# Designed miniproteins, single chains, continued (2), part 114

Each design is a single chain, and the fold is of that chain. pLDDT is the mean over its residues in the fold that is shown.

## One batch from the design tools (miniprotein)

Design m7964
Fold by ESMFold2-Fast:
Structure m7964 (fold): chain A 95 residues (1-95)
Amino acid sequence: MDELIDKVLEEARKEYEEIQSLSEDQKLQRLHQLYLQYLDNLGLSSIYLGQGDIDKALEYMIEAIKNLGVLTMVENGWEEGEETTRKLLRRELEI
């Protein structure tokens, strides 16, 4: 579980660093796209959970948490975003 969480956080860190290197206008557009991806992944997770596909529901929930994590990192800084994202991922993976 920790290995999977660390891998997801590595992906989030890469996206965070990419976004931080963008112009203000490009950053705003990327954050908007991340928010839409977050909503889409939450919706897909809910649909698969309703179908009884727990593995697919978890997969999309992890992607949603990653999108939310990157948004939080950009708004509140890396350290707070990482800790919050790690706690949310552990909660989903330990249930």
Scores: mean pLDDT 84

Design m7965
Fold by ESMFold2-Fast:
Structure m7965 (fold): chain A 86 residues (1-86)
Amino acid sequence: MEAEKKEELEKRVKELERRAEELRKRLPQVKNPYLKSLAENLIKQAEIYIEQARKHIDAGDLKTAQAYLDRAEELLRRAEEIIEKD
């Protein structure tokens, strides 16, 4: 269902934007400079994918939007693991 899928993806955009912001605020706590740089780059790439997903949602390409959000979520998960385990 097109409308339900669009609402789901718009909710995911807001959730991932929130996660990226929270991880960004925690980034200064990372003690290892290499891991800090890696986590920062993962967050930046995820933010790019979230923006691409928004553009595809607006264009009605919900399948492509979902793929970008899935990639963004994986990148944020990896960044979170780095921040929490350092």
Scores: mean pLDDT 85

Design m7966
Fold by ESMFold2-Fast:
Structure m7966 (fold): chain A 70 residues (1-70)
Amino acid sequence: SEEQRERFRRLVQKGVDRLVEEAEKRGLSPSQTDVAIQQFVDDAQELWRRNGTITEEETEELVKKSLEEV
């Protein structure tokens, strides 16, 4: 639905914003930050495709995972 898609967009946007903030705080390079963002977005899209929804908690876990993998 449009409502679910809008919610998904907002959660992804919040996740990306937090990734950028944490990457800057941790001193990650632009390339490391780009990789983390791409991994986060891809993982979030896969969860949404698989489950038809994504939660704020799942979004937070994906942000943490993406930052740990760079």
Scores: mean pLDDT 84

Design m7967
Fold by ESMFold2-Fast:
Structure m7967 (fold): chain A 85 residues (1-85)
Amino acid sequence: TEEEELKKALEHLEKAIEHLRKGDLISAGEHMALAAKYVANSSNKEASKKVLEYLTEAGKKLSEGDIEGALEKLEEAKKIVEENV
């Protein structure tokens, strides 16, 4: 269901944040990709678009070495998912 897809996205967003705080950028990136997959499968297109935009921004921040900026973007993505589950 849509709720199940968003709940899976939320789980992977939480894991991405946890791994990033531990300095595990590879695992964080893997969980970000899984969160994007589950969000893209949601029928809530407005929420999905916003979450995917924040995930894209987080990835850009990581490529720049801006861990704090990436965490801020992941937390914003998480808030949107939480509001829609």
Scores: mean pLDDT 86

Design m7968
Fold by ESMFold2-Fast:
Structure m7968 (fold): chain A 68 residues (1-68)
Amino acid sequence: KRDEVLERLRRLLGELRERVRAAPTPEERQAANDELAPGINREVNELLELGYSPVEVAELVTALVEEL
């Protein structure tokens, strides 16, 4: 279901944003990205499996990031 995937993706993107905000160094920001990227990629792949195109997925992710 689209809404369930988008809600999980929004939580992961929000967590990444908070961890990056709390990280004082580029190395710590990279570590946060490395830890959360697999989860974000899994939800992106789920949207692709639901029949969304890569362009549509990019638009959905952009809308979620703009809402944060």
Scores: mean pLDDT 81

Design m7969
Fold by ESMFold2-Fast:
Structure m7969 (fold): chain A 90 residues (1-90)
Amino acid sequence: MKLVTVEDALEMVRQGLELGKRAAESEDPVLAVALASAAKLLAALAKSIAPDDERVREALREAAEELERLADRSPEAAEVAEYLRRLAEE
């Protein structure tokens, strides 16, 4: 079985944030939705791997804050930000 670590979970949160930013910058609505969905899946996977880890919770909160700054420009970024905040609060 492949060993998955907290560092892998933190990397998944970082990748999710980048996909969320790419969704906000995408002018293709199909690509924007796909990127936002991928961002949410990576964040959910990170939380599943390290549900009780404070660093992962903090990374999710910080990623949500960064995506909220794009929310006025992108409903997809707003949706990902809300999802990441909910994961961070649990």
Scores: mean pLDDT 83

Design m7970
Fold by ESMFold2-Fast:
Structure m7970 (fold): chain A 95 residues (1-95)
Amino acid sequence: MEERQRKEEEEKKKKSEELKKEAEKLVKQLKEISDKLLTGSKEEQPTLKEEIKKKMDQLQKLSNEASSLNKEGIIAGAMAGVGVIYGAATIVAVE
C-alpha cells in the first residue's frame, strides 16, 4: 500500500511538472500574441484574437487536468495573468 501510494505521488509530481511546463509555454505564447495585438495594426487584431482564444482553450484543458490531480493552483496563476492581458485588450477595443 505505502509503496503504491509513493508511486502515485511520483506520477502526480511528474504530471504536475509537465502541466506547469506546458502552461508556462502557453502563457509565453499568449503574451507574445497579446503584445502583437496591442502594437499591431487594426486589420491584424481579429486574427490575433482568434489565436488567443485557441491558446486560452488549451490552457483551460490543462486547468481541467490539473484540477483532476488536485493541482489547480499551478494553472490558476497562469490563467489570472492571461485574464489581465485579455481584459486590457478588450478595453482597447472599446468602440
Scores: mean pLDDT 64

Design m7971
Fold by ESMFold2-Fast:
Structure m7971 (fold): chain A 84 residues (1-84)
Amino acid sequence: MKTLKGTGVTSYDGEPTKVEITVEVTPDSAKVTVKAEGKETVEETVTDPAEIEQAVAAAHLAELLGKGQSPLDALEAVQALPPF
């Protein structure tokens, strides 16, 4: 099992909203938890390898954006990640 946590800021109703993304990866599935500040927590379990790969990429992208990296640099870094 591998746990990835990313934090970033997104626009929600025109306001900057802090978002936390947690991805818990097993060999057969990934559990994705998205918590936006002041909003309901969304949890989804994905079993498709392509969806697992995208969930991992999203968590890493959010973490890099939360650290103040430029969107282009963050996207390039995420695209260089192995799929697991």
Scores: mean pLDDT 66

Design m7972
Fold by ESMFold2-Fast:
Structure m7972 (fold): chain A 68 residues (1-68)
Amino acid sequence: SMVEEAKQLVQEAKNLEQTDPEEAIKKYEEAAGVYALLGALSTDPEEKENYFQEADKAEQRALELKNK
């Protein structure tokens, strides 16, 4: 499922932050895109909010890594 793919991308990104930050950034950005799409497709307001929050977290983490 897309939710499982997004979670897997975040977990892979976390594992790569110290050894391959460039790849970690790509995986966080990909996860953010998947979460944003899940948020856009959701009709439940609470699910929508949670998906957009997860997208924002992933995007923010990618940005933090770019600024190191």
Scores: mean pLDDT 88

Design m7973
Fold by ESMFold2-Fast:
Structure m7973 (fold): chain A 76 residues (1-76)
Amino acid sequence: VVRASAAELMETLQVSEETLMRFLIRELERSIEIYKDKPEIKAVHEEALEKMKAAKTAEEVIEVSYEAREKIDELL
């Protein structure tokens, strides 16, 4: 898995930390909708969404995103 730091993503995308956090949360919400018919994947995404909403930094949101992706890759 290729991990990018919050700072690298903000620089590459030319966005603020707040914008990056909102973008990642919206991407996860989109994934929940895409996989809504797969309960095990949906549960992983919903748990990750709650953790992202509680996060205080973009780094925390990114960590939750990668953890969720790893769990889903194991289910597929």
Scores: mean pLDDT 75

Design m7974
Fold by ESMFold2-Fast:
Structure m7974 (fold): chain A 68 residues (1-68)
Amino acid sequence: MISDEELERIAREVAERAVDEGLPLSTAKQRAIDEAEKLAGRPLSDEEKARLTELVDRYATEVARRRI
């Protein structure tokens, strides 16, 4: 099972990279889902996807604010 701790780590890493590379949030969210599914060895549930995408949004916003 993929843990909330693992989702937090993936979301943070993907968000930082996305902001650094100027990637759209939609692309960052998809990359996070792909990485989490690879780690879990299965498709994510809708709840896990919602949690992961929410975390990516939050971390990307925080990283972007630090660059202003």
Scores: mean pLDDT 80

Design m7975
Fold by ESMFold2-Fast:
Structure m7975 (fold): chain A 81 residues (1-81)
Amino acid sequence: SEKEKLKKELQERTARSMAFMKELDDLTAALKAQGKSDEEILNELRKRIDEAYKKGYITEAEYKVLMSQLELRLEQLKRKG
């Protein structure tokens, strides 16, 4: 019973994480279509990732990986600008 409950909770968390990643992809496409800069897009993605972590949609490990990737992209933009 407890193992089944934990498995269901993991499946539900995985589904939420996958839905959130799709939301980030859809948001990126929408912002690009609006003519937003790469820096503006990355800043908006950062806000969404922070909110998802606070709501428990992503794990701490997922949050750290996503934030590190955004920081690297922002640094690359600063070097090119």
Scores: mean pLDDT 78

Design m7976
Fold by ESMFold2-Fast:
Structure m7976 (fold): chain A 90 residues (1-90)
Amino acid sequence: DLIRINEQGNLEVYYRGAWVPVSSLLSSSDINLARIAAEAVKEAIRLGLPRSVLEKVKGDLEKVVNDPNASEERKKLAQEVLDLLDKAGV
């Protein structure tokens, strides 16, 4: 649950000794990495991180939902997080 905003205004999560952009985990075909990204976004919403950061993540999630090559499980996970962002007013 260690998250930060980098110098470019992008959300990062601390994963296996490194800061990793949430966008990179969301674009992965590995559902377990997508779940780590989803939990990082949920934490960012809970902490009230800036709307500009959350809007960037929303764009990355929309790309997953609209990707014809993404698995149904990845699309469903991305839609669940998008619904949480909408409920949070993003």
Scores: mean pLDDT 86

Design m7977
Fold by ESMFold2-Fast:
Structure m7977 (fold): chain A 88 residues (1-88)
Amino acid sequence: SYIDEAIEIIDDPSLTPEQKIIRIVNLLQKAIDDGMPVEEILELAKAIIEKVKEKYPQYLDSVKNAILSLIKEHYPEYLEEAEKIFEE
């Protein structure tokens, strides 16, 4: 499951916070490229944003911007919904 992989990356003590963020963004890109349903992409992104907000709040804006860029590129019709989800 992509969500399990995301949690594993975030909790990996061998990775720096910046490396974790890069790996997470790449994981979302792979899920999009693999054709995961957009609703599952948004739920995965929301879970990642919540975890980042808790553990690495200083990187929150960078992560949100990177994920929103992926949503805008692949699912522009869901951009407004994603923005609302990420502000909760």
Scores: mean pLDDT 82

Design m7978
Fold by ESMFold2-Fast:
Structure m7978 (fold): chain A 93 residues (1-93)
Amino acid sequence: AEKAEKEAQMRAALEVALEKFFELLDEYAEEYGKKEEVATIREALERYLETGTVSEELEEATEEALKKLDPEKLREIVEEAMKAGDKVAREFL
């Protein structure tokens, strides 16, 4: 019971974090003209979540895409997404 409840809670938190992460990445892509780079990152993450693996070619494309983004803005996006997920996790506790 407790283990299943904790897994459901972690899954809900992860889903909210991912939704917020993609929302913020899409906003960044629109504002700074990085739609292709963001699309590559999204594809890699979605592939990893579906299969547990990413092709070497997609991994290299993702690394190149990340180099074209502002690292400080990317950090802010990740932190905000994590805060959204953490809030959901706390509401279930």
Scores: mean pLDDT 77

Design m7979
Fold by ESMFold2-Fast:
Structure m7979 (fold): chain A 99 residues (1-99)
Amino acid sequence: SAAQKQRIRSLIQEVLDTNDFPKLADRRDEVITVLTDLLMELLSKQELSDDVLRKLIRWMLRLIEVHNIPLERGYLYPILELLLKSNFSLLDHDVSKPE
């Protein structure tokens, strides 16, 4: 719902500002479900700045990496692909490095 999206949006904004990423990871399944829907909406409306989007993308990659979340979850992979094509660096030139 719109109210739920606003609550998660506020949480994401707070976490990005404070760099408290583990707070989001603690509720990974719920956050990923709502975050995916929120990201699609925010991208279509162009409400996120480049800096915020880069931090959010890196957080999502970290969350997937740490918690072994399958990218086969159909909506997650397309979003990451879309964000990559938006001229954001999700991976440095050496893609083999974990960070």
Scores: mean pLDDT 53

Design m7980
Fold by ESMFold2-Fast:
Structure m7980 (fold): chain A 76 residues (1-76)
Amino acid sequence: RRARLIELLEEAIRAAKQGDIEEAIRYLSEAYRLAQGLPRGADVQKLLMEAIEALKQGDIEKAIEYVERALRLVEE
């Protein structure tokens, strides 16, 4: 549910900041699955896909910004 989704997004930010890119992508992929069926779930999923793409391109700062935006949508 919402609490687990928030936890996964926070863990993804932590992993990305530590340089654990594969771990961050794993957390974001699980969060993407949990966002299905939630209010604004499609908006959250779009931001998580953008974050994963940014991580693959090595743009860690941009990826974290997308995850923080997704976290704000989930917290409302």
Scores: mean pLDDT 83

Design m7981
Fold by ESMFold2-Fast:
Structure m7981 (fold): chain A 78 residues (1-78)
Amino acid sequence: NKKKIEELLKDLEDVLAEINRLMEQGKSLTEAAREIIERARKEKRPVYAAVGYAMALLNGDPRAKEFYEKLKEEVKKN
């Protein structure tokens, strides 16, 4: 489903941008992820999968990297 893929890619990119911003402010990857999860809980927005994938990507997981590239190609293709 294209809509679900687009939503996941958007959430993942938004989470990656926010993690990078928080890390530039001196927070660790774990602290940044925790802050995003707490904000998502407060705002009742389900970004848990996106946070998990973002952390895996930033930790250099090759499967997470491949998944992210495939998401970008699927959104671009359709």
Scores: mean pLDDT 77

Design m7982
Fold by ESMFold2-Fast:
Structure m7982 (fold): chain A 79 residues (1-79)
Amino acid sequence: MAEEHIKKAEELIREAKRLVDEAERTGDPDLVKQALELLQQASKLLVEANKVATPEQLPRIKKLTGELVEEARRVAELE
């Protein structure tokens, strides 16, 4: 369960990063909105993963949470 949530969150964060990178190049507000939606979904998955994670999975969740916060900061700067 936790591993699937972690993997899905990782995929969503990677896609959000791609959209943020594109939004920085194009100025497209729809890409900013899409990135925010993906980051919100990833945040929810990481919260659920943290509830059922093994001690070995916690550092990976922490790292992904840090990446999520950084991308959310980038999105805020584009708004």
Scores: mean pLDDT 83

Design m7983
Fold by ESMFold2-Fast:
Structure m7983 (fold): chain A 96 residues (1-96)
Amino acid sequence: SPVGEAVLAAARDPSPENLRRALLAIIDLLEELAENDPDPETRERQLELLEQLRRALEAEDYDTMLEYVDKLGELGMPEDLLDALKRLIEQLRAVS
């Protein structure tokens, strides 16, 4: 899968570029999941948080990124994907 390939590339070579690609691939997958949420209010809140997460990534604001990941968890997004995001954010912080 594109997400699996990006995550594996970041695991083999944890460069800032590979870590950002892996983060963006997971965010893309979470956006697809959010767009398929049957509750319009939950869908809107998830998509807004994912947009804010992309903006925080561009700003290299890792603390704000972690806050948005926690809020996505409160909205019921998949814990395995959110855990992967947290690990990648911490790795990106360490190499940036």
Scores: mean pLDDT 89

Design m7984
Fold by ESMFold2-Fast:
Structure m7984 (fold): chain A 95 residues (1-95)
Amino acid sequence: MEEAAKYGLEAAKEGAEAAKNEKTTEGVTSGTAAAISGIGAYTAAYLGLSPEEIKKSGQGAALSGKSAAEKASTEEGKKGGEEAAEYGKKAAEAA
């Protein structure tokens, strides 16, 4: 549970970093979506919501992070997207 919160927060940071370093609308949108889903996983875990809600948000961050990496035009955007996807997956697994 504490691990899910930590991974959700890391997914949010990496998704935000991907969005910050990206020049395409698609990359910025996907990175932002990963950040929002990462915050969702963090908030659900922090508030002690159901494992299903934490898992759903973590999976959302993983999917959006993967999309951000695939749509990235910068190395930093790609790395941020890949890291957001990995942390989102870990948040979902820790749920």
Scores: mean pLDDT 84

Design m7985
Fold by ESMFold2-Fast:
Structure m7985 (fold): chain A 67 residues (1-67)
Amino acid sequence: SPVLADLRAIIAAVKASGAPASALRLSSAFVRRHFPDVADELLKEFSEYFAEDGGSGLLEGLVRRYG
């Protein structure tokens, strides 16, 4: 999945920068709504980067690119 590949690259860059997981704080609800085919895989692999009340800005960029 191109969405999964892009999110892996973004998270790898955040890890490489030394920033904490809380720096991303992505919306679990947004991923379940807009990327249902990869939502379970993303939330399992990157649980520390997701929250129910997380942000959608970065994820909206992925919708524009792949939606």
Scores: mean pLDDT 80

Design m7986
Fold by ESMFold2-Fast:
Structure m7986 (fold): chain A 63 residues (1-63)
Amino acid sequence: SMEEKIARDATEGLALISRSVSKLSGSDKAEELVEKARKNEPGILEGIRRSRRRIQEQLELER
């Protein structure tokens, strides 16, 4: 679904940012941050689905 694709793309983006920040700060936590981003993909997907449902409900109430 579109939500699943967005969640995947967002997770990959967070992983790239986490690696870049770790390199800039001289931190050894790059792999740990990437693992956390990957594990949070289901949470991101659920967040997107909840937000979409709330927006749709709000729009229908204002019709």
Scores: mean pLDDT 70

Design m7987
Fold by ESMFold2-Fast:
Order: C-alpha cells, then sequence, then structure tokens
Structure m7987 (fold): chain A 73 residues (1-73)
C-alpha cells in the first residue's frame, strides 16, 4: 500500500479504537450522555474527513456504523 493508503488505514483504526473506548466507558457508567454525544460528534467529523480523503465507501460505512452505535446509548 502507498503512504496515503496507510495513513487512511491508521486514521480509520484510531477512529474505531476511540469509538470502542467511548462505548466501554459509557457502558461502565464513566461518561455522561453529554460526553458520549460530544465524542460521537468528534468521531463523525473524523469519518467525514476520511470520506473526503478518498476512503472507500464500504470502509466509511463500517466506521460510521460503529460511531452511530454510540448515539444509541
Amino acid sequence: PSEEELDLEVRAALVLIRAAITMNAAKRGKLTPEEVEADAKRLEQEVSQLEAAGMRPEDVARIREAVEELKKL
């Protein structure tokens, strides 16, 4: 893969990791609903940046689904 592709993959992985951290913290009662919403909004912005940078729609959809799960809490 190119440096550009690796950068997108790393950024995508970090979004998924942060979504998982936020989800686990929320399930443990360590975050307020407001904090979860704020984190979800930040992650949505990052997903939009990945989409704009040329990440494949299929990959964007999977990451977006993970972020949307935070909003269902």
Scores: mean pLDDT 80

Design m7988
Fold by ESMFold2-Fast:
Structure m7988 (fold): chain A 84 residues (1-84)
Amino acid sequence: DEVEKIVEEAKERVRELIRRGDLDGAQQVVRDAVDRVMEVLKPLIPKDAPPGTTTDEVAETIERAARELSETFDREVERRRREE
């Protein structure tokens, strides 16, 4: 699944950047990954769907990706602060 791959690669990069102390870079990776997930899901909406149609499954996937990335960022920032 391309979405799952984007999220997992972004999580690994967020962890790496935070461990290096690049919080701004890690935050940008989170934003870019969420944007990429939205771009990937847009073409999966049925061809004949009304403009602006989003399925519950698509919305749930975007919300889950954003939550996982945000949680990974927050957790790694907290871990880094505690390990210092």
Scores: mean pLDDT 74

Design m7989
Fold by ESMFold2-Fast:
Structure m7989 (fold): chain A 55 residues (1-55)
Amino acid sequence: VAEGRAIMQEGAELSKRFPLTQEDLDLLNQMTARISDGDVEGARELLEQIKKRLE
């Protein structure tokens, strides 16, 4: 689904703009796994969690 690709793209942009900790990288990996499993909503929740950690 197009939304899953958009979520992955936002995660990639965060990794380019901010120095990520191992915790943040682990969250991005979990986000990607959720998209692969079809859990797009769960992936979005993880993306928002990462964004709040970096803000």
Scores: mean pLDDT 76

Design m7990
Fold by ESMFold2-Fast:
Structure m7990 (fold): chain A 92 residues (1-92)
Amino acid sequence: MMEEIKELAKELIKLLKELAKALEKAGYTKTAQLAYQMAEELQEQLKSGKFDLNKMLSDANFVIYQAGKIGDTKLQERALELAKKIQELLNK
């Protein structure tokens, strides 16, 4: 389970960074800064090994919403799949 959580956190960090770049290109500079901050907070969780799965699910839902807003369907689909995996861990 711990290795599974680490892999989900790494993927979420990648999605948040990709979202931040897409948001900057779309002119959503403040929301992009928030996405970078969320990625940095997750990177600290990854270093400490202390994961907040509820916050990770919230972060994934943020990516789903923002990707949908800017029309990035591939990023939205990846975030939806990640959110499902996090939800499955929370339901165990």
Scores: mean pLDDT 88

Design m7991
Fold by ESMFold2-Fast:
Formats: sequence, structure tokens, C-alpha cells
Structure m7991 (fold): chain A 93 residues (1-93)
Amino acid sequence: MLDAKVEEAAKKMLEYKDAPEEERFRKTLEAMLELLPAALAEARRRGDAEHVELLERLGRIFEAALADPSISRAAIEAALQQLAEGREPVLPT
């Protein structure tokens, strides 16, 4: 299930490889959000509570970014970096 969605997301990203940078970035966020339910189901199946929490936080960042186009790419990347470093992500609200 997850592998098939990853392949679909990769193909979708390749379709936009020649699009403007901002459009490619947003299409990447959309593809990642579509993969997230399958990744969450796998993490929950494994009983990996820390990974579930990480994926839920990641989903909230992507949803916020797609809902508010005024949130800059730099702000989204900073929030993702904070999450990767184990810090609480901060998005401008």
C-alpha cells in the first residue's frame, strides 16, 4: 500500500519538474499529505508511538502550509527543520 502511493507521488512530482519552484514545492507538499495516512497506518500497526506523533505533527505543518499560501517556503522549511531536530515547529499564524 505505502510503496504504491510513494511511486504515484514520485511520478506526480516528476510531472512538475519544469514548473516554477513555488508550484513544485506545493505539489510536493500535496503528494506528502496523500502519503501520510498510509505511513500513519504502518506506524500505528508497529506500535511506534514516537513515529505516529512525528507524522501527525508533519501532517499539521503540510495542512497549514496548503491552507495559507501566505506562509513562505522558508517558514515551512524552518518548521520541518525544527521537527527533524526534535524541536516544536513554529509556523507564522
Scores: mean pLDDT 72

Design m7992
Fold by ESMFold2-Fast:
Structure m7992 (fold): chain A 109 residues (1-109)
Amino acid sequence: ATGRGLVRGEGAEVVTAAGERVIATLRGEGVAHADGTATGRGEAVLEDGRRGTAVLRREDGAVSEVEREAESEAAGDLARRAALLAMRLAEYALRGGPGEVVTEFERAE
């Protein structure tokens, strides 16, 4: 059995790890497996067009960042957050959720 998780946010106001408020488009995809492994992929595009991508894996209960490409610290942080959320949603779906789970953020105005 596998669980899947999806994250979508368009024009979302998000607070970075540094406490900065930014507007971003976020995408995340997660897959969780019955053996306890999981992966999350995240993408962030800031309002000014700067991009970040991150890939996370869970192995033996530990989460590690296995890939990152980011044009700014904020983009990288948000991509990692999207990846982590998607992975956790996939794990939740695997544990008895309805299958595929999708989360969308409210658009900031």
Scores: mean pLDDT 78

Design m7993
Fold by ESMFold2-Fast:
Structure m7993 (fold): chain A 64 residues (1-64)
Amino acid sequence: SAKGIALGRRLGELERERGRPPSAEEVRELALQVGLSKEDAEAVARLHERTGDLTAAGAYAATL
């Protein structure tokens, strides 16, 4: 979805800006800011915690 794509872009920007991978909490906060539901934001944050893979989390979010 457009919201999931926006989340992927913002996560990439945050990683570049801070020079480190985003935390699960930062992933959840950005997901809520782009307008994903609480349930979808938690699902994306949990996937990021499990995999450590920002690309996988972004791809999953794009399907929401």
Scores: mean pLDDT 77

Design m7994
Fold by ESMFold2-Fast:
Structure m7994 (fold): chain A 94 residues (1-94)
Amino acid sequence: MSKEELIEEIKKLIEELKELLKKLLELLKETDPPRELILRAIAEILRAIGLILEAEEAIKRNPSKEELEKLIERLKKLKERLEELIKELEELKK
């Protein structure tokens, strides 16, 4: 994989995470989640914002291929966690 391909994958993951955050916030308004899910949602939202900002800064700094690959792994793991949380909130819709 080229360095340019890794940067494009990171940009794609950032946009996907932003859309998931938007969906998560809308679901929190539409549902009556228990306190535990609200606290978990807040923690994951803050984590996502932090990682997005870190990723946007990292791609500007001419990072190594290894740093880009590790960043992609972190972004993918966060995406999985957000998707799991969204699924749990969707199950609360009545």
Scores: mean pLDDT 85

Design m7995
Fold by ESMFold2-Fast:
Structure m7995 (fold): chain A 82 residues (1-82)
Amino acid sequence: SEVEKLIERLIELMRKAVEARERGDEETLRRRLEEMIRLTGELAELLGPDVASEILGVALTGIEQRDPEGAAKRMRELLERA
């Protein structure tokens, strides 16, 4: 589905953001975060802003805590019939 494609793209961007942060590449990190915010806007059109914001919050926490796989699991679980 379109929603699943957007979630997988957000997870991919989250992983790339963690990698950029680990390298100290602040410019790449900023661009990945901007892309994630844009995709969250697209997700909000499909699921509503509350669910989209919660998913983005989980992804941002994954970047902050350097746990992209834990965040990815939570994002997918959140999408499974909340």
Scores: mean pLDDT 85

Design m7996
Fold by ESMFold2-Fast:
Structure m7996 (fold): chain A 79 residues (1-79)
Amino acid sequence: TEKLIELAKEAAELAVKAYVSKDEEESKRLAEETEKLIEEMKELVEKIKKEKGEEAAREALEAALQAARDKAEELLKKA
């Protein structure tokens, strides 16, 4: 689950940077990078489900989404 939480925090950080950026081109690139991380997270959730079962995948996803939310809130307060 650690890798999924890590990816979620990275995605949240890039998404906030894209949102706060005054450079539209930079914002677009950061948004594209965020989308790639979301795809990696989706693949990792499917792997966890196959390896550890539905409950483990659900708990991992919930933990990752909470970590992403906390990271985004922290960064937005500073913006």
Scores: mean pLDDT 80

Design m7997
Fold by ESMFold2-Fast:
Structure m7997 (fold): chain A 77 residues (1-77)
Amino acid sequence: SSLSDEEIDELVEEALELLKSEDPLERQKGALMIAFIGDPRIAERRPEAVETLRELLSDEDPEVRAAARMALDAIGA
């Protein structure tokens, strides 16, 4: 990734807000943002993102579950 550690931290913080939304479209967007970044530093630097994505594997919305799987695969978690 061409992103700095600071840029990764900022983007993941934005994604984490989306992942906690009551709106499944926002949760899907947050997970897809992490998947698109696809940087294994996310798993190392932001363990709370890994934890939240693992919870979303059991989400009520199948598209959110799929996006969470893609994100975890992309970051090596």
Scores: mean pLDDT 87

Design m7998
Fold by ESMFold2-Fast:
Structure m7998 (fold): chain A 68 residues (1-68)
Amino acid sequence: GIQTLIKQLEAMLKNKIVGDSSSVSPAEIGQGLRDLQAGVATKLFDEETLRTIIAVLKNGLAEREAQR
């Protein structure tokens, strides 16, 4: 779920498991996240992109929980 993904991304950032893949289209970010969850990622996001994705996912989760 999205909470598990957020924890995974935060752990990657904390452990410096980052690469050179900068923020690109939402479709490429979405595919990269799916590949990470499936354990088949060939590209790692850079630190700034990871921070941005984590913030967006946390905001989306908060909005979804507020809607319930």
Scores: mean pLDDT 71

